# Designed miniproteins, single chains, continued (4): the designs that were tried, part 26

Each design is a single chain, and the fold is of that chain. pLDDT is the mean over its residues in the fold that is shown.

## One batch from the design tools (miniprotein)

Design m12872
Fold by ESMFold2-Fast:
Structure m12872 (fold): chain A 94 residues (1-94)
Amino acid sequence: SEAHEELRRVGEEAARELDELGREAKELAEKVSKRLANRVYSELGASKGLALMSMSVGLLGSDEDARESKELVLELARKGKELAEEKIKELKEK
């Protein structure tokens, strides 16, 4: 369905954007320490994982489930991006 296709597109886009920001944060954190880099990457990876899980559940459901999952994926992506951007800002100020 169109709702399922849109959910897949939104979920894949969110995962890609979160992965890109997570990699940037990890690279900056590695300049401080490898332990900090691993912690930052793990924390940001949780946001990506939740978005992908929400997408997967919605894709198995009805068109209404897909629409609700899309809304959740967008919210999780927004929160994950905010967290990543805050971490990047903190690391650049060191």
Scores: mean pLDDT 81

Design m12873
Fold by ESMFold2-Fast:
Structure m12873 (fold): chain A 93 residues (1-93)
Amino acid sequence: MEAIEKLKEIVEERLKKNKVVLDEKERKEIEEKIKELVKETVEYLQTEYKLSKEQAEEVVKKMLELQKQIPELGIDEASRRGEELLKEAIEKA
């Protein structure tokens, strides 16, 4: 739940920074995609890394917090740092 809200905030801040204006339909489509991505990522982490739902949600939340703190970071750089956080979460679990 919290991870979905954080990703929505990140997307909304980036849209404002890039002066992108979305209509109501486009906003709803983005919100649905955000929900799907968060759900799929949590399920992926649970299946592949045998994390609990709570652990997987915490990892996603930490990855999104990192992305929010460094909005200039590209997807590739954010992904690499996310993998480092994932390894730490697995080792501590």
Scores: mean pLDDT 70

Design m12874
Fold by ESMFold2-Fast:
Structure m12874 (fold): chain A 69 residues (1-69)
Amino acid sequence: MDEELEKILKEKGAKHIAGDGALASAVYTYLKKVKGLSDKEVLDRLRSMSLDDIRDEAVRILEEGALGK
């Protein structure tokens, strides 16, 4: 899971994998836990997003407390 997220980020040209990986993990958790998407649907969604889109969505999720519990 973390390995697949890291690959997606590297494919998008991410140079700060530790930070971008944490943000991508927040988006992954939101899509899977809140939106009820499958692992495949979440990964396909992340592949369709730009790196900036992933960062913006992660910030939104974290600021809104939208990860659930």
Scores: mean pLDDT 75

Design m12875
Fold by ESMFold2-Fast:
Structure m12875 (fold): chain A 83 residues (1-83)
Amino acid sequence: ASGVAEGEGPAEELLREALSKLPPEALPLATAAALNAVGELKKLPDGASGTAVGEAGGAKAEIEGTVKGDEIIAKRVKVEATP
């Protein structure tokens, strides 16, 4: 199962949209992978742009965005999980 969201906005909104496209059984691992990807992206310095990947229990999340203070402005979120 796969969920994709594109736009330019808070990473939380794009993650919610991408996760909403997955079956319920995939959500726990997909959410964990997404949080890991957010954590990796937050390791970048303020104002930096990049792509981060997070993995959890066979699920994978990829986030492309820019760090803006304590917030991430995402351009694209992709989450893949096997139910």
Scores: mean pLDDT 80

Design m12876
Fold by ESMFold2-Fast:
Structure m12876 (fold): chain A 63 residues (1-63)
Amino acid sequence: EKRQRVEEALLEAARELGIPLRSVADLFSLTAEQTTALVLAVIRSGRVEPEDLAEYLHEVNLA
């Protein structure tokens, strides 16, 4: 449940920012600038707690 909410928030934020993220696997192909913008957009959306986002990014080895 938490993981799905984080993934949905990331995909939506990517669409808003024009970042080419079709799946969570594409996170490894993003630049540091794109990753930072995406993380900030997800946090600002208020849909996901920052802690849940941080746990997800740690699990996928991006934080």
Scores: mean pLDDT 75

Design m12877
Fold by ESMFold2-Fast:
Structure m12877 (fold): chain A 56 residues (1-56)
Amino acid sequence: SRAAIRRLARRHNLSEATLIEALRLAGQSDTLLRVAVRDLEVSEATLRRLIAELAR
């Protein structure tokens, strides 16, 4: 959901647009997905869910 993305972006001092771009790139690369899990401090399952929501 957009609210979850906005909350996560705020927690890490990122713009919503920057986080959305990073999530889209993470959806295309397992290496970038692992980097995002580490940097955003969320589970892989949570990131995969957010990526899937953005693809709709």
Scores: mean pLDDT 80

Design m12878
Fold by ESMFold2-Fast:
Formats: C-alpha cells, sequence, structure tokens
Structure m12878 (fold): chain A 72 residues (1-72)
C-alpha cells in the first residue's frame, strides 16, 4: 500500500511534467516557425526550449520526491 501510494505520487507528477513539457514544446515550435528565415534564432529557440523542459522535469521530480518523503 505504501509502495502503491509512492507510485501514484510519481505517476501524478510525471503526468504534470509531461503536460508542461508538451506546452513548452508547442510554444517552442510556434516560435521556431515565426523565426524560420533566421537559422541561428531558430536554433537558439530550440536550445532554450530544451533547457526549459529539462528544468521543468527536474522540478517535478524534486516535488514528487518531497511528497514521497512526507509519507512518513
Amino acid sequence: SLEEKKQQIKDQYDAEGQKKSEEIQKATDETKDKLKSNPSEVKAAEDQGKKLIDFVQKQTQQAADKAIAELE
């Protein structure tokens, strides 16, 4: 039961991180389309989007770990 609760918390935060990552990817793709005549700006937007996704995934993993630690 405790293992199941820990897994539920991980799954919930993983789903949240995935949703936020998809929103960032969509915004990045829209920005890249607007900048498509400038390859260096397109690459900068892509790199920034990847960094933001990595940051969000790290934050959601840390939040999950803290929630699990609070289970006693």
Scores: mean pLDDT 85

Design m12879
Fold by ESMFold2-Fast:
Structure m12879 (fold): chain A 100 residues (1-100)
Amino acid sequence: MSPLELLDKLNELIKEAQENPEKLEEIVKEMLELLREAPEEIRLTLYSLILTFARWLSKFNPEVAKKLLEGLREIRKEEKDEETKELIEKEIEELEKLLG
């Protein structure tokens, strides 16, 4: 899948999550799989979009938001770029404060 197709797919998943809350857990799993398989050049953009979605989700479904953040933290461990790892950890910690 091209970087543009990955971005389009992620935006479709975000829209589906907003329209079909009952599918949130399945959609979150699909978002995390998209991120895991993403090429390096688009990963930071996908993280930013998913973290923005997680911030929104934290207000409406904190339990699923926590699962999304846990998944992001696991994928982050495998990141090759240390600056990306630090930026993502900071954003996750800020969102966890909103949930706790």
Scores: mean pLDDT 83

Design m12880
Fold by ESMFold2-Fast:
Structure m12880 (fold): chain A 89 residues (1-89)
Amino acid sequence: MKKREIAEEIVELIDPNAPEEKRKEYIEQIVEIIENRDRLAMRGMVLALVKLGKEELAREALRLAGFEEEEIERIIREAKELIEEAEKK
């Protein structure tokens, strides 16, 4: 999948009711996050996707950003742990 294609899927999942102009802005922001390997922004995006049950899409976004499989699985695991901790509060 191309970076723009995955960004479009992420925007549709997180904000399916976004106006077309805002949707385009969000797509460009996500593409930039992936291209720049913004670790903090990527971790936030992965957390949102894992919470929505879209773990496979989160893995694909991390691969496109150039993360190694071992690091991808670590980031996914950390996201799951954060969600479980939040639910216990």
Scores: mean pLDDT 80

Design m12881
Fold by ESMFold2-Fast:
Structure m12881 (fold): chain A 80 residues (1-80)
Amino acid sequence: SPQEVALQFLDQLLDLGRQVLSPEQLAEFERLAQQARAAIEAGDFEAFLRHVAQMLALLGMSPEEIEAFLAQLRAEMERA
């Protein structure tokens, strides 16, 4: 399901953030992850992708890299 794919990606992003971010950056990252999770539970995948974009920006990704990543994530969710 799209919810399962979205939750799996969110968990993977959280694991990555925990490995590379400072404690201060991680607190903001985890707040965005909570908002993303709430969006998944509400079925609001546009809000989910918006929160994921902000999380990827905190990881240092460029706008172009974020767009490419979100396109792949959207395609994966559509296949589920």
Scores: mean pLDDT 87

Design m12882
Fold by ESMFold2-Fast:
Structure m12882 (fold): chain A 72 residues (1-72)
Amino acid sequence: GSAAEKLKNLIKTAINKLLEAGISVDSSTTMKDLLPFLSEAGLSQETLQKLLEKYGNVPLASVNVADLAGLL
């Protein structure tokens, strides 16, 4: 759905911002590391809090974007 597509685009934008900041993405990179860049990409404070609570310490490589769509 459009919510899943919106979230995929926000995550892609946040990862690009993180890389532009000189931070490498590896197997230890977590959702918590991405949250400041998701905020800069325009994700709401309420959604950021939900992401932190459910996925904060989860490696980005193991996050299913379809499961995240329900948080929007």
Scores: mean pLDDT 74

Design m12883
Fold by ESMFold2-Fast:
Structure m12883 (fold): chain A 83 residues (1-83)
Amino acid sequence: NVEEIIKRLEELKEKVKDPLVQEELELAIEALKKEDYLEAIKYISAAISRLRLDPNADEKIIAELEEILKEVKELAKKKIAEQ
């Protein structure tokens, strides 16, 4: 459910302190609203990588983003299969 994924990303964006991660999550949300799942994967992956470089990052936020990334990848696969 794309709407539930967007809501989860909006909630995570509020918990993140790094403005660059906030921007990457906002771009992922915009991509999901356009059903551009490859662009969303790109920005979620960038956000995860940036958080992993921060020793003060909340591991629970990283874990939730990794789960969201998995779900978005499944949406991308489904869209390709419908071709």
Scores: mean pLDDT 86

Design m12884
Fold by ESMFold2-Fast:
Structure m12884 (fold): chain A 77 residues (1-77)
Amino acid sequence: SMAEERAEELVREVLERFPELDERQRAKLRQLARFLTKDASDEELPRVRRALEQAARLLLEQPEASVADVLGRISGA
């Protein structure tokens, strides 16, 4: 779907800035991208990208953080 394509593109952009993320962290980031893009308009995509960048930083600081933990933190920002 177009939403899945948007999620994949945003993840690619974030991973270019955070190449240190391991495969498990990358999987969590993809899951977060899917949640955030599902209800997002095209005008909201820059906000989603910033939220994913925050998620990437959090995963580097706390590698064992769950998707739910990360989502809770970036949703409150």
Scores: mean pLDDT 81

Design m12885
Fold by ESMFold2-Fast:
Structure m12885 (fold): chain A 89 residues (1-89)
Amino acid sequence: MTVHDATVTSPDGVQSAARVEVSDDGLRATVTAAEPLRGVKVGDGAGVVSADGSTALGEVVEVLGPNEVVIEFGSPVTGTVVGVGFSPV
C-alpha cells in the first residue's frame, strides 16, 4: 500500500487536500479529503492523475463517510498521485 498527498475536486467544483491510499496491485484506492466530498455517490466515475501525467479511471464502489470514498480502477494506478476527480453522470 502506497500513500499519496493529492488535491481532490468534488463534483461541486470544491478543491481540497486529500490522502490517497493505493492498494499494492494499484486497482483500489481510499481517498480521505480535508473537505466533504459533496455529490459523490457509489457508481460515480472517478479518476486519478499522477505527476508523470499517467491517469487511471475507475468507479466509486463505497462511501465510508462524507470525507472518505473507495475507488476501484480498471487499470493499475502508477506513479505519484497528485489529483483526484469525479464524473457524476
Scores: mean pLDDT 84

Design m12886
Fold by ESMFold2-Fast:
Formats: sequence, C-alpha cells, structure tokens
Structure m12886 (fold): chain A 83 residues (1-83)
Amino acid sequence: ALARALATLAALLEEQRRLAEEVKADPSKVDEASAELQALYERHRPDIEAALRALEAEARRAGLSDSTPEEEVREFLAEFLAR
C-alpha cells in the first residue's frame, strides 16, 4: 500500500512538473493545465490520503511532534520520500 501510494505521488509530481513546463512554453494553456491538475488530484485523492496517513504513522513512530525542530521534520520528509 505505502510503496504504491508513494509511486502514485511521484507520478503526480512528475505530471505537475510537465504541466508547469508546458505552461512556461505557452502561457495561454494555464487554465487548461489548472483544470487538468484539479482532475488529476481528484482522481488520485484516495492514494494521496493513504500516503499522508502512512507518513503520519511513520512520523509518530520516529517520535516527531509539533515541538520537533523544523529542520528535523524536513530531514525526515526527505528520507521518507527517498524510499
């Protein structure tokens, strides 16, 4: 479940980058790209929610809390996303 959810998020980020490059090349496509991103998010909402729940569970296991320094949280996120 986690590996699949992370793969879906990675694919979504890649598609977002592709759409951003397309808009950069042709600014008239901004509305079309925006609508496509919204549709993409709604289509993959369950996988996004599953990935967020998995991340929260891993963060809890690592002892992260609201009082954890921002730098430590960023390191954890970078490590988690690299898996």
Scores: mean pLDDT 69

Design m12887
Fold by ESMFold2-Fast:
Order: structure tokens, then C-alpha cells, then sequence
Structure m12887 (fold): chain A 56 residues (1-56)
């Protein structure tokens, strides 16, 4: 299942530890992007290969 690992800009970041997948949700709960979350660095790896810091 997905767990809330923090916020990136105005989006909620959900992470699935079984798959390594991350979801970016807007304030209404709509999925706007997918990626991979790095727990060690607390960064989201987006589809374009950019690392983004996740804030808690």
C-alpha cells in the first residue's frame, strides 16, 4: 500500500515500498504524476530522471 512520505511543492507524495513507485497528488487527491521515491535521500525520481526533494 501507499504511505504518505511528504510534500513536493503543493503535491502530496505517496510511496509504495513494495514497488518503489511514488504518486504525486494534487490537493483534491488527483494523481498528476508518477515516479520512484528514494527513501535514503528523501527524493522523488520523476519520469524525466530528475531528482526532486520531498519535504515533510
Amino acid sequence: GYVNVGTYKDYTVLYNPETGEALLLDKKGNIVATGVYDEQNQTLLGEDGKFEKVEK
Scores: mean pLDDT 76

Design m12888
Fold by ESMFold2-Fast:
Structure m12888 (fold): chain A 89 residues (1-89)
Amino acid sequence: MTVEEAKRRAVEDVLAAAEVAAESAENRDEILEKGRKTARYIEEGSLEDGIKAANDMGLYFVRVSKDPTAGSAAGILTIGAAVDLWLAE
């Protein structure tokens, strides 16, 4: 896939992961804001920096989720984002 398509998919996946993680958490607004900041960093940064940001955010979502199922789902979405960036042409 193109770099632009990979970044678009990664941004969508990170934002979706933030929503999933936030549903089970008490501090929803903070989690969503961190997701938005990470998505912007992926969009504006290098592919390498985007992969690192997606992986770090995945670990954060798993840690803050009160529901292990929601945390796992958010983690899978952020791994998907990192993979999309890694497969960029």
Scores: mean pLDDT 81

Design m12889
Fold by ESMFold2-Fast:
Structure m12889 (fold): chain A 59 residues (1-59)
Amino acid sequence: KLAPLSDPNRDRGVGKEIEGEVYTDEVDGKRYSKEGMVQAPDGRLIGWVSYGVLYGVPK
């Protein structure tokens, strides 16, 4: 389901943690950012999300 994208921002230290817009998909039941960067709690980029599809996630 996940498509790996070349993501030059993956290894960037994020400038700051931001509160992302997150929703729970009623079909999938998973938590998704609506659009944009997905950050770990420590502020590191872990991927990019577009309407419930997460890209750039490491194995």
Scores: mean pLDDT 43

Design m12890
Fold by ESMFold2-Fast:
Structure m12890 (fold): chain A 64 residues (1-64)
Amino acid sequence: GRAEAAERVSTDLLARGLITPEQAEALARFFAEETDEERLAAYLQSLGVSEEEARRYARFVLES
């Protein structure tokens, strides 16, 4: 479901060294509850993820 997809995205970004453990926890909660693709992508971009990759992750969670 969306919660599992959100946790997978957080785990992937953490494993790649793009976010901290604290950011991973916050991101997983945000992604489990947010339904707006633009807001999900903007949040990821604020963490240093590229626009293209942020939109890809947002779509993955919303389609889960």
Scores: mean pLDDT 82

Design m12891
Fold by ESMFold2-Fast:
Structure m12891 (fold): chain A 100 residues (1-100)
Amino acid sequence: SLLDKVEEILEKVEEMTEKLNAGELTNEEAIETAKEIRKILEEMLKEEKDPKIKQLLQDAIGVVEALIEAVEKGTATREDLEIALGHVKASLLDVKKLLE
């Protein structure tokens, strides 16, 4: 189920990235999806015992929380969104490798 949660987050990040690249990602949709990603990451962090995976999950949570705040404050640029989504994807791909 942890691997299933990783795949769910990666699918959400990919969909956000595609919509961002198409100019179709609204601030409301970005906040909603980022909050869903944060919830899944927090659930994974509660169940995880491996300190390396915990660190990757904590780092991803921090990036997602910063993204939510920046979008809610109206300070996030498209580039900020691209960078944040890229960081979350990289962290979750590393988590996936450690779980496989």
Scores: mean pLDDT 89

Design m12892
Fold by ESMFold2-Fast:
Structure m12892 (fold): chain A 74 residues (1-74)
Amino acid sequence: SMEAEIARARAELRRLGLRIQELLDEKAPTEEIIAALEEAGKVVLDLLRSLGAEEAAEKAKRRLAEEIAAIKAA
């Protein structure tokens, strides 16, 4: 069902977010952190769009862009 697919996408978002948080905690190089964010974002956005969750995909894209901008500004 669509609900199950969205639930899986949300679980994946949480997992990827935790991984990215670990990279931040480890003080990984900025370029490596940005590359990981872009890779994770692309996977998630493609998944959300395939499920027809366009609004969620747009929100996720904006959040990712804001996070990358914050990292670059630091």
Scores: mean pLDDT 76

Design m12893
Fold by ESMFold2-Fast:
Structure m12893 (fold): chain A 101 residues (1-101)
Amino acid sequence: MSREEKWFELAEEIVRELGKEYGFSEEETEEMKERVLAILRDTLEDYPNASDEAVEEQIRATAVTEALWEAVRRKRYDVALELAEKYLNEKNVEHLKKALA
C-alpha cells in the first residue's frame, strides 16, 4: 500500500470504531467516513511533508469532530456532549453546551 492508502484505511477504521462505540447507524457512520476522508485528502494535499504522528493525530481529531457534528445533526445531544467532554477542551465544551441549549 502507498502511504496515502494507509492513512485512508486508518481513517476508515477510526470512524467505524467511533460509530460502533457511540451507537451510530451504518448510514450515519458512512456519512462521517465520507467527510473524514475528504478532509484527510485536503490535509495531505496541503501538508505533503507532515510527519506520520501529525497525520494520525489530525485523523483522530477530524473523526471525533465529525462524529460530534453527526450526533448534533441527528439530535443526539447526549452523545455530542459525551464526545465533547472526552475529546475537546473545557472552553469548546461550554460553547457547545450554549449552542445546544
Scores: mean pLDDT 78

Design m12894
Fold by ESMFold2-Fast:
Structure m12894 (fold): chain A 90 residues (1-90)
Amino acid sequence: SSSEQQKLREKATELAEEAEKLKESDREKAIELAKEAIDLLLESGEEGREVVAYTAEKLGFSKEVIERARNGELSEEDRDKLAEGIVEAL
């Protein structure tokens, strides 16, 4: 439902905020939280997938990665690199 999708996006925001707090003290955990946030956004439907695609574009990822994000088709390598990029940008 739309309400469930919104809750997934809210949880993703909370995880991103936690990752920002940990980026300098525990980079590995910050990356894990960012990766979980990406997964929740991709699961939350089209709006969440667009957020991930926009984030990938802002971080300078290729058009192929941006399209995979928009389609909810990110590989494990894409997710790892995107999570690292998010933490670096925080």
Scores: mean pLDDT 86

Design m12895
Fold by ESMFold2-Fast:
Structure m12895 (fold): chain A 88 residues (1-88)
Amino acid sequence: GAAEAALEAALAAARAAIAAGDLEAALAALSEAAKALLEIKDPAAIERYYEELIALARELEATFNAPLEAGIAEGMIRIAYGVAMRFS
């Protein structure tokens, strides 16, 4: 669906930004992915994407040595996951 396509595009953008060393772009892409997660209605897809998003937030922390920014991203992802699962 459109929400899954948007999430996959945001995940690809986040990975590309991390590889390019662009922290601001990586954070923006993770924020867009978290927003897209809110629109996913399949609980199995929500679980899989949540795990991928948390893994990327941790990769961002390790790559940029940015624990505060990574923590904020992880918090947003966890909130989006809880809301998506409640309304799926």
Scores: mean pLDDT 87

Design m12896
Fold by ESMFold2-Fast:
Structure m12896 (fold): chain A 88 residues (1-88)
Amino acid sequence: SAAEKIKAMLENPEKYTLKDLFDVFENATEEEALEAIQVLLEHLGSVVNARSLSRFLEPFRTKAFVDKLKKIVPKLPEELRPYAEALL
């Protein structure tokens, strides 16, 4: 649900603000947020540097989220790993 909303927003940037994107993440469960982060990293990996992404996603950096993200980092494409590691 959250991942699908993020994907739709990223495909229509002219219709949504950065705040709208953040609101979806802030209202997501930890598991939905983890799934949505993969969609966001895949999209943003080509347009945003890791430092900016780290600050952008700071509100989602709970211990449970970090622990789950650490387990999936080896499964992510090499191009996305620097962005995911910036959140650890």
Scores: mean pLDDT 67

Design m12897
Fold by ESMFold2-Fast:
Structure m12897 (fold): chain A 98 residues (1-98)
Amino acid sequence: SHAAEVVELLREEAERGTPTPVLLALSALALAVALREGEEAALETVRAEVERLRALAPEEVEARLREALRELAAAVSEKAGVDAEALLARLEAEIAAA
């Protein structure tokens, strides 16, 4: 399963000491792509983006995380018919609480 490969890649990145906001941005982006384009596209996207996101300054990571969460909320809204803005607010609140 490509989903299992995405999870394993994120686990390996966490073990390498990749910062939590970068891991969250990669996870949100992977899930958004998986919902829209499938698991193989999600794996390819994470592989392409991991080095780029790791090189960002902390303030750039926060902006990219917010954008990835917005992409995820939109993808879930498209598939499940939920309010994208309400879901984004909930995702941001859950991350702030963690």
Scores: mean pLDDT 83

Design m12898
Fold by ESMFold2-Fast:
Structure m12898 (fold): chain A 82 residues (1-82)
Amino acid sequence: MIPRWDGVALTNAQLQQLVDQARTSDDATAMDTLQFIAGQMGGNVSQSIADALRALASTSTDPQQRAILNRGYQIQQAIDAA
């Protein structure tokens, strides 16, 4: 059983859409979107957004989900570096 908050899990399609939205958004909106993804996917919400997304990507057994989460991590790293 995968732990879920409020019984809602993001599908790969929903993850892709949210990450694509973050990529085209301003930094503040992108950070809010990536934090939502990290929290919703079972990440530690008290970590940095980048660290949470990286951990989720590295532990995912789904190659598509891993690629999408790693893209989110890269977007957050770019924001943190700017």
Scores: mean pLDDT 76

Design m12899
Fold by ESMFold2-Fast:
Structure m12899 (fold): chain A 90 residues (1-90)
Amino acid sequence: MTVAESQALIDALYDKSSVEKYEEALKKLEEIGKRIKEKGEVTEEEREEARRQLAIIQAYLRKVMDENGLGEDAPEEEVLRAIEEAKKKA
């Protein structure tokens, strides 16, 4: 996947992003990371899967930041708080 393809995925996922998809993507990305560390190698399929999960995470973070008026350099603590508020509304 190219950088342009990753950005297009993030843009496409932005409107469809949700806290549930974000949490699922975080869990899947963690599981992929654990599998890679256990094997000591990474397959092309695992790389593509990780890129897709990362795009889902980034799309949701961007949406939450935009909805709460947070800039790119917003503290992680403030972003996490915005996610918790979104979770309460879901």
Scores: mean pLDDT 75

Design m12900
Fold by ESMFold2-Fast:
Structure m12900 (fold): chain A 63 residues (1-63)
Amino acid sequence: MEKAREALHDLMINGEVNSLDEAIAELKKRGISEEDIKEFRELVDRMRAGGHAGAQAIAAALA
């Protein structure tokens, strides 16, 4: 889980992805496990639904 979050943070800082689907593709390319990717997607969906300002901003930037 943490590895997927860290990789996404790096991708966003470097501006290498423009959407959530591209971010997931890059995580798979970097060898992040399918289990971690699934848990990461669920976390992003929960944060977006939960209305957390910082997490919602991250989800919106990739949407």
Scores: mean pLDDT 63

Design m12901
Fold by ESMFold2-Fast:
Structure m12901 (fold): chain A 90 residues (1-90)
Amino acid sequence: SIKEEAIKTLESAIEELESRKHLNPEKTEELIKLLREAKEAIENDDIEKLKEIAEEIRKLSKELEKEGDYEMAAYAESIAKFIEYAIKKL
């Protein structure tokens, strides 16, 4: 199901971020927290919470871009877009 695929995608993203945490500890930890909350919101069918989390991730992406971390900013933006896509299919 789309729900199972969305959860799996977020779990993979969390694992990737945990392995790269040392590169930008604060922002990586903040993104991981948001992804864990997104996973829980998907499991609970909390669409409103998912929309809020996607917006917070977009905000974090802009903050990363301002500090010159373009790779991490692009990654965060792609996750936010994925969550928005998943919301439309849930």
Scores: mean pLDDT 86

Design m12902
Fold by ESMFold2-Fast:
Structure m12902 (fold): chain A 80 residues (1-80)
Amino acid sequence: SKVDQIAEEAIKAAKEDPENVLKINEAIQKKAKELGATQDEVEQAQKKFREEIGTDTITRGVGEALRRIGEQVDKELEER
């Protein structure tokens, strides 16, 4: 699904550089755009990614950063 693909790209970016909030956001935005994802699908992917980072011990700090990234991505989708 689009949700799964976006979440996987975000997880991959976080594993490469867990402190690089901008890179994680870029991965989410790029994949969402490639797939023509809706705002709802992006929100679901961010939720899935947030749950995954909690279990994969990437970092606790990344979870907070991702919450802010989600808000920024949602804002850009609303500006259509």
Scores: mean pLDDT 69

Design m12903
Fold by ESMFold2-Fast:
Structure m12903 (fold): chain A 82 residues (1-82)
Amino acid sequence: MKVYTGDEILPFLEATPEDELIPLQLKGFPRYVFLFVPEGVAEDPELKAQLEKELKKKVVYVRGDKRRAIESLARVTEKVFE
């Protein structure tokens, strides 16, 4: 799985369809995978378990509208690296 920096995550999420769960790995969180859940889309516990098994990392759901989720992720990555 590709590891994204905070600057890379925003363009990636903007280019991705809002009808699917989107797995993201961020630089600074090497033991975590963030599973973006677009507004109106249901969580998928089976996909979460499969990703945790394959990648051997903890999967964390990020819910909400796309703009708020993107802003939240950007702020988190900035604080970890500064």
Scores: mean pLDDT 66

Design m12904
Fold by ESMFold2-Fast:
Structure m12904 (fold): chain A 66 residues (1-66)
Amino acid sequence: VMKGVKQSEADDLIKALQAVPAEATQDDIVGVLLTAKPSATRDEIIEYLKSRNLDIQKIIKDLKAL
């Protein structure tokens, strides 16, 4: 799902994810990721989040590694 995200898109997404409150729902996080990767389906993003145990810090680390 996050494969092929450009570095400029990754920087904007990292900033948006860092602004997500700790009480954010899975739906809030899915919305942020869909904005960065509109070609992905909701189900693909949900599966990606489950593979990362909904850990926003792991997602940010993956994006910084691009």
Scores: mean pLDDT 69

Design m12905
Fold by ESMFold2-Fast:
Structure m12905 (fold): chain A 83 residues (1-83)
Amino acid sequence: MVEIDASASPEELEEIFDKALEESGKPTLTFVVEAKTKEEARNVAAMIQAIASRRGYVAEITFEDGKVTVTVMPVEEAKKRLA
């Protein structure tokens, strides 16, 4: 699990994403976005989703008690969940 501040730039988000991929060793990654507003949290979640998509990953976004959780997984892993 990786905690992300809503003030993070797109470049910082890419660095965090790449580092999490290197460190996790797992097929899925979970990011928790800490934000002052739901809109800020959704904007950061959308940026993470865009980064994941460029890397061949699918992102699942869940909103819970002012926090946004983004779970990313490879497309092949997502296909297994649907099958």
Scores: mean pLDDT 74

Design m12906
Fold by ESMFold2-Fast:
Structure m12906 (fold): chain A 85 residues (1-85)
Amino acid sequence: SESEIEKLIEEIKKIVEKLLADPSPEARKEAMEEIVELIEKDPNVTEEEKEMVRRMADWVVENEASAAEVQVMVDLIITMLRARA
């Protein structure tokens, strides 16, 4: 439902707020891992969307992505989720 997707978005935003307060390399990886876990357990998210988020998380680790690049990826995830709400 729309309300469930908005709750998911709020949880994702909290993870990003924590990352921005402590933007260490480990925190960036952990933020993406938490977002993947939230997405994977949500029945309103499609398998294609889950795979896309996993690929984004892999890219963050493989390319040592900056906190700014993680923020851009999260904005894309939120936009994708809102398109369904």
Scores: mean pLDDT 80

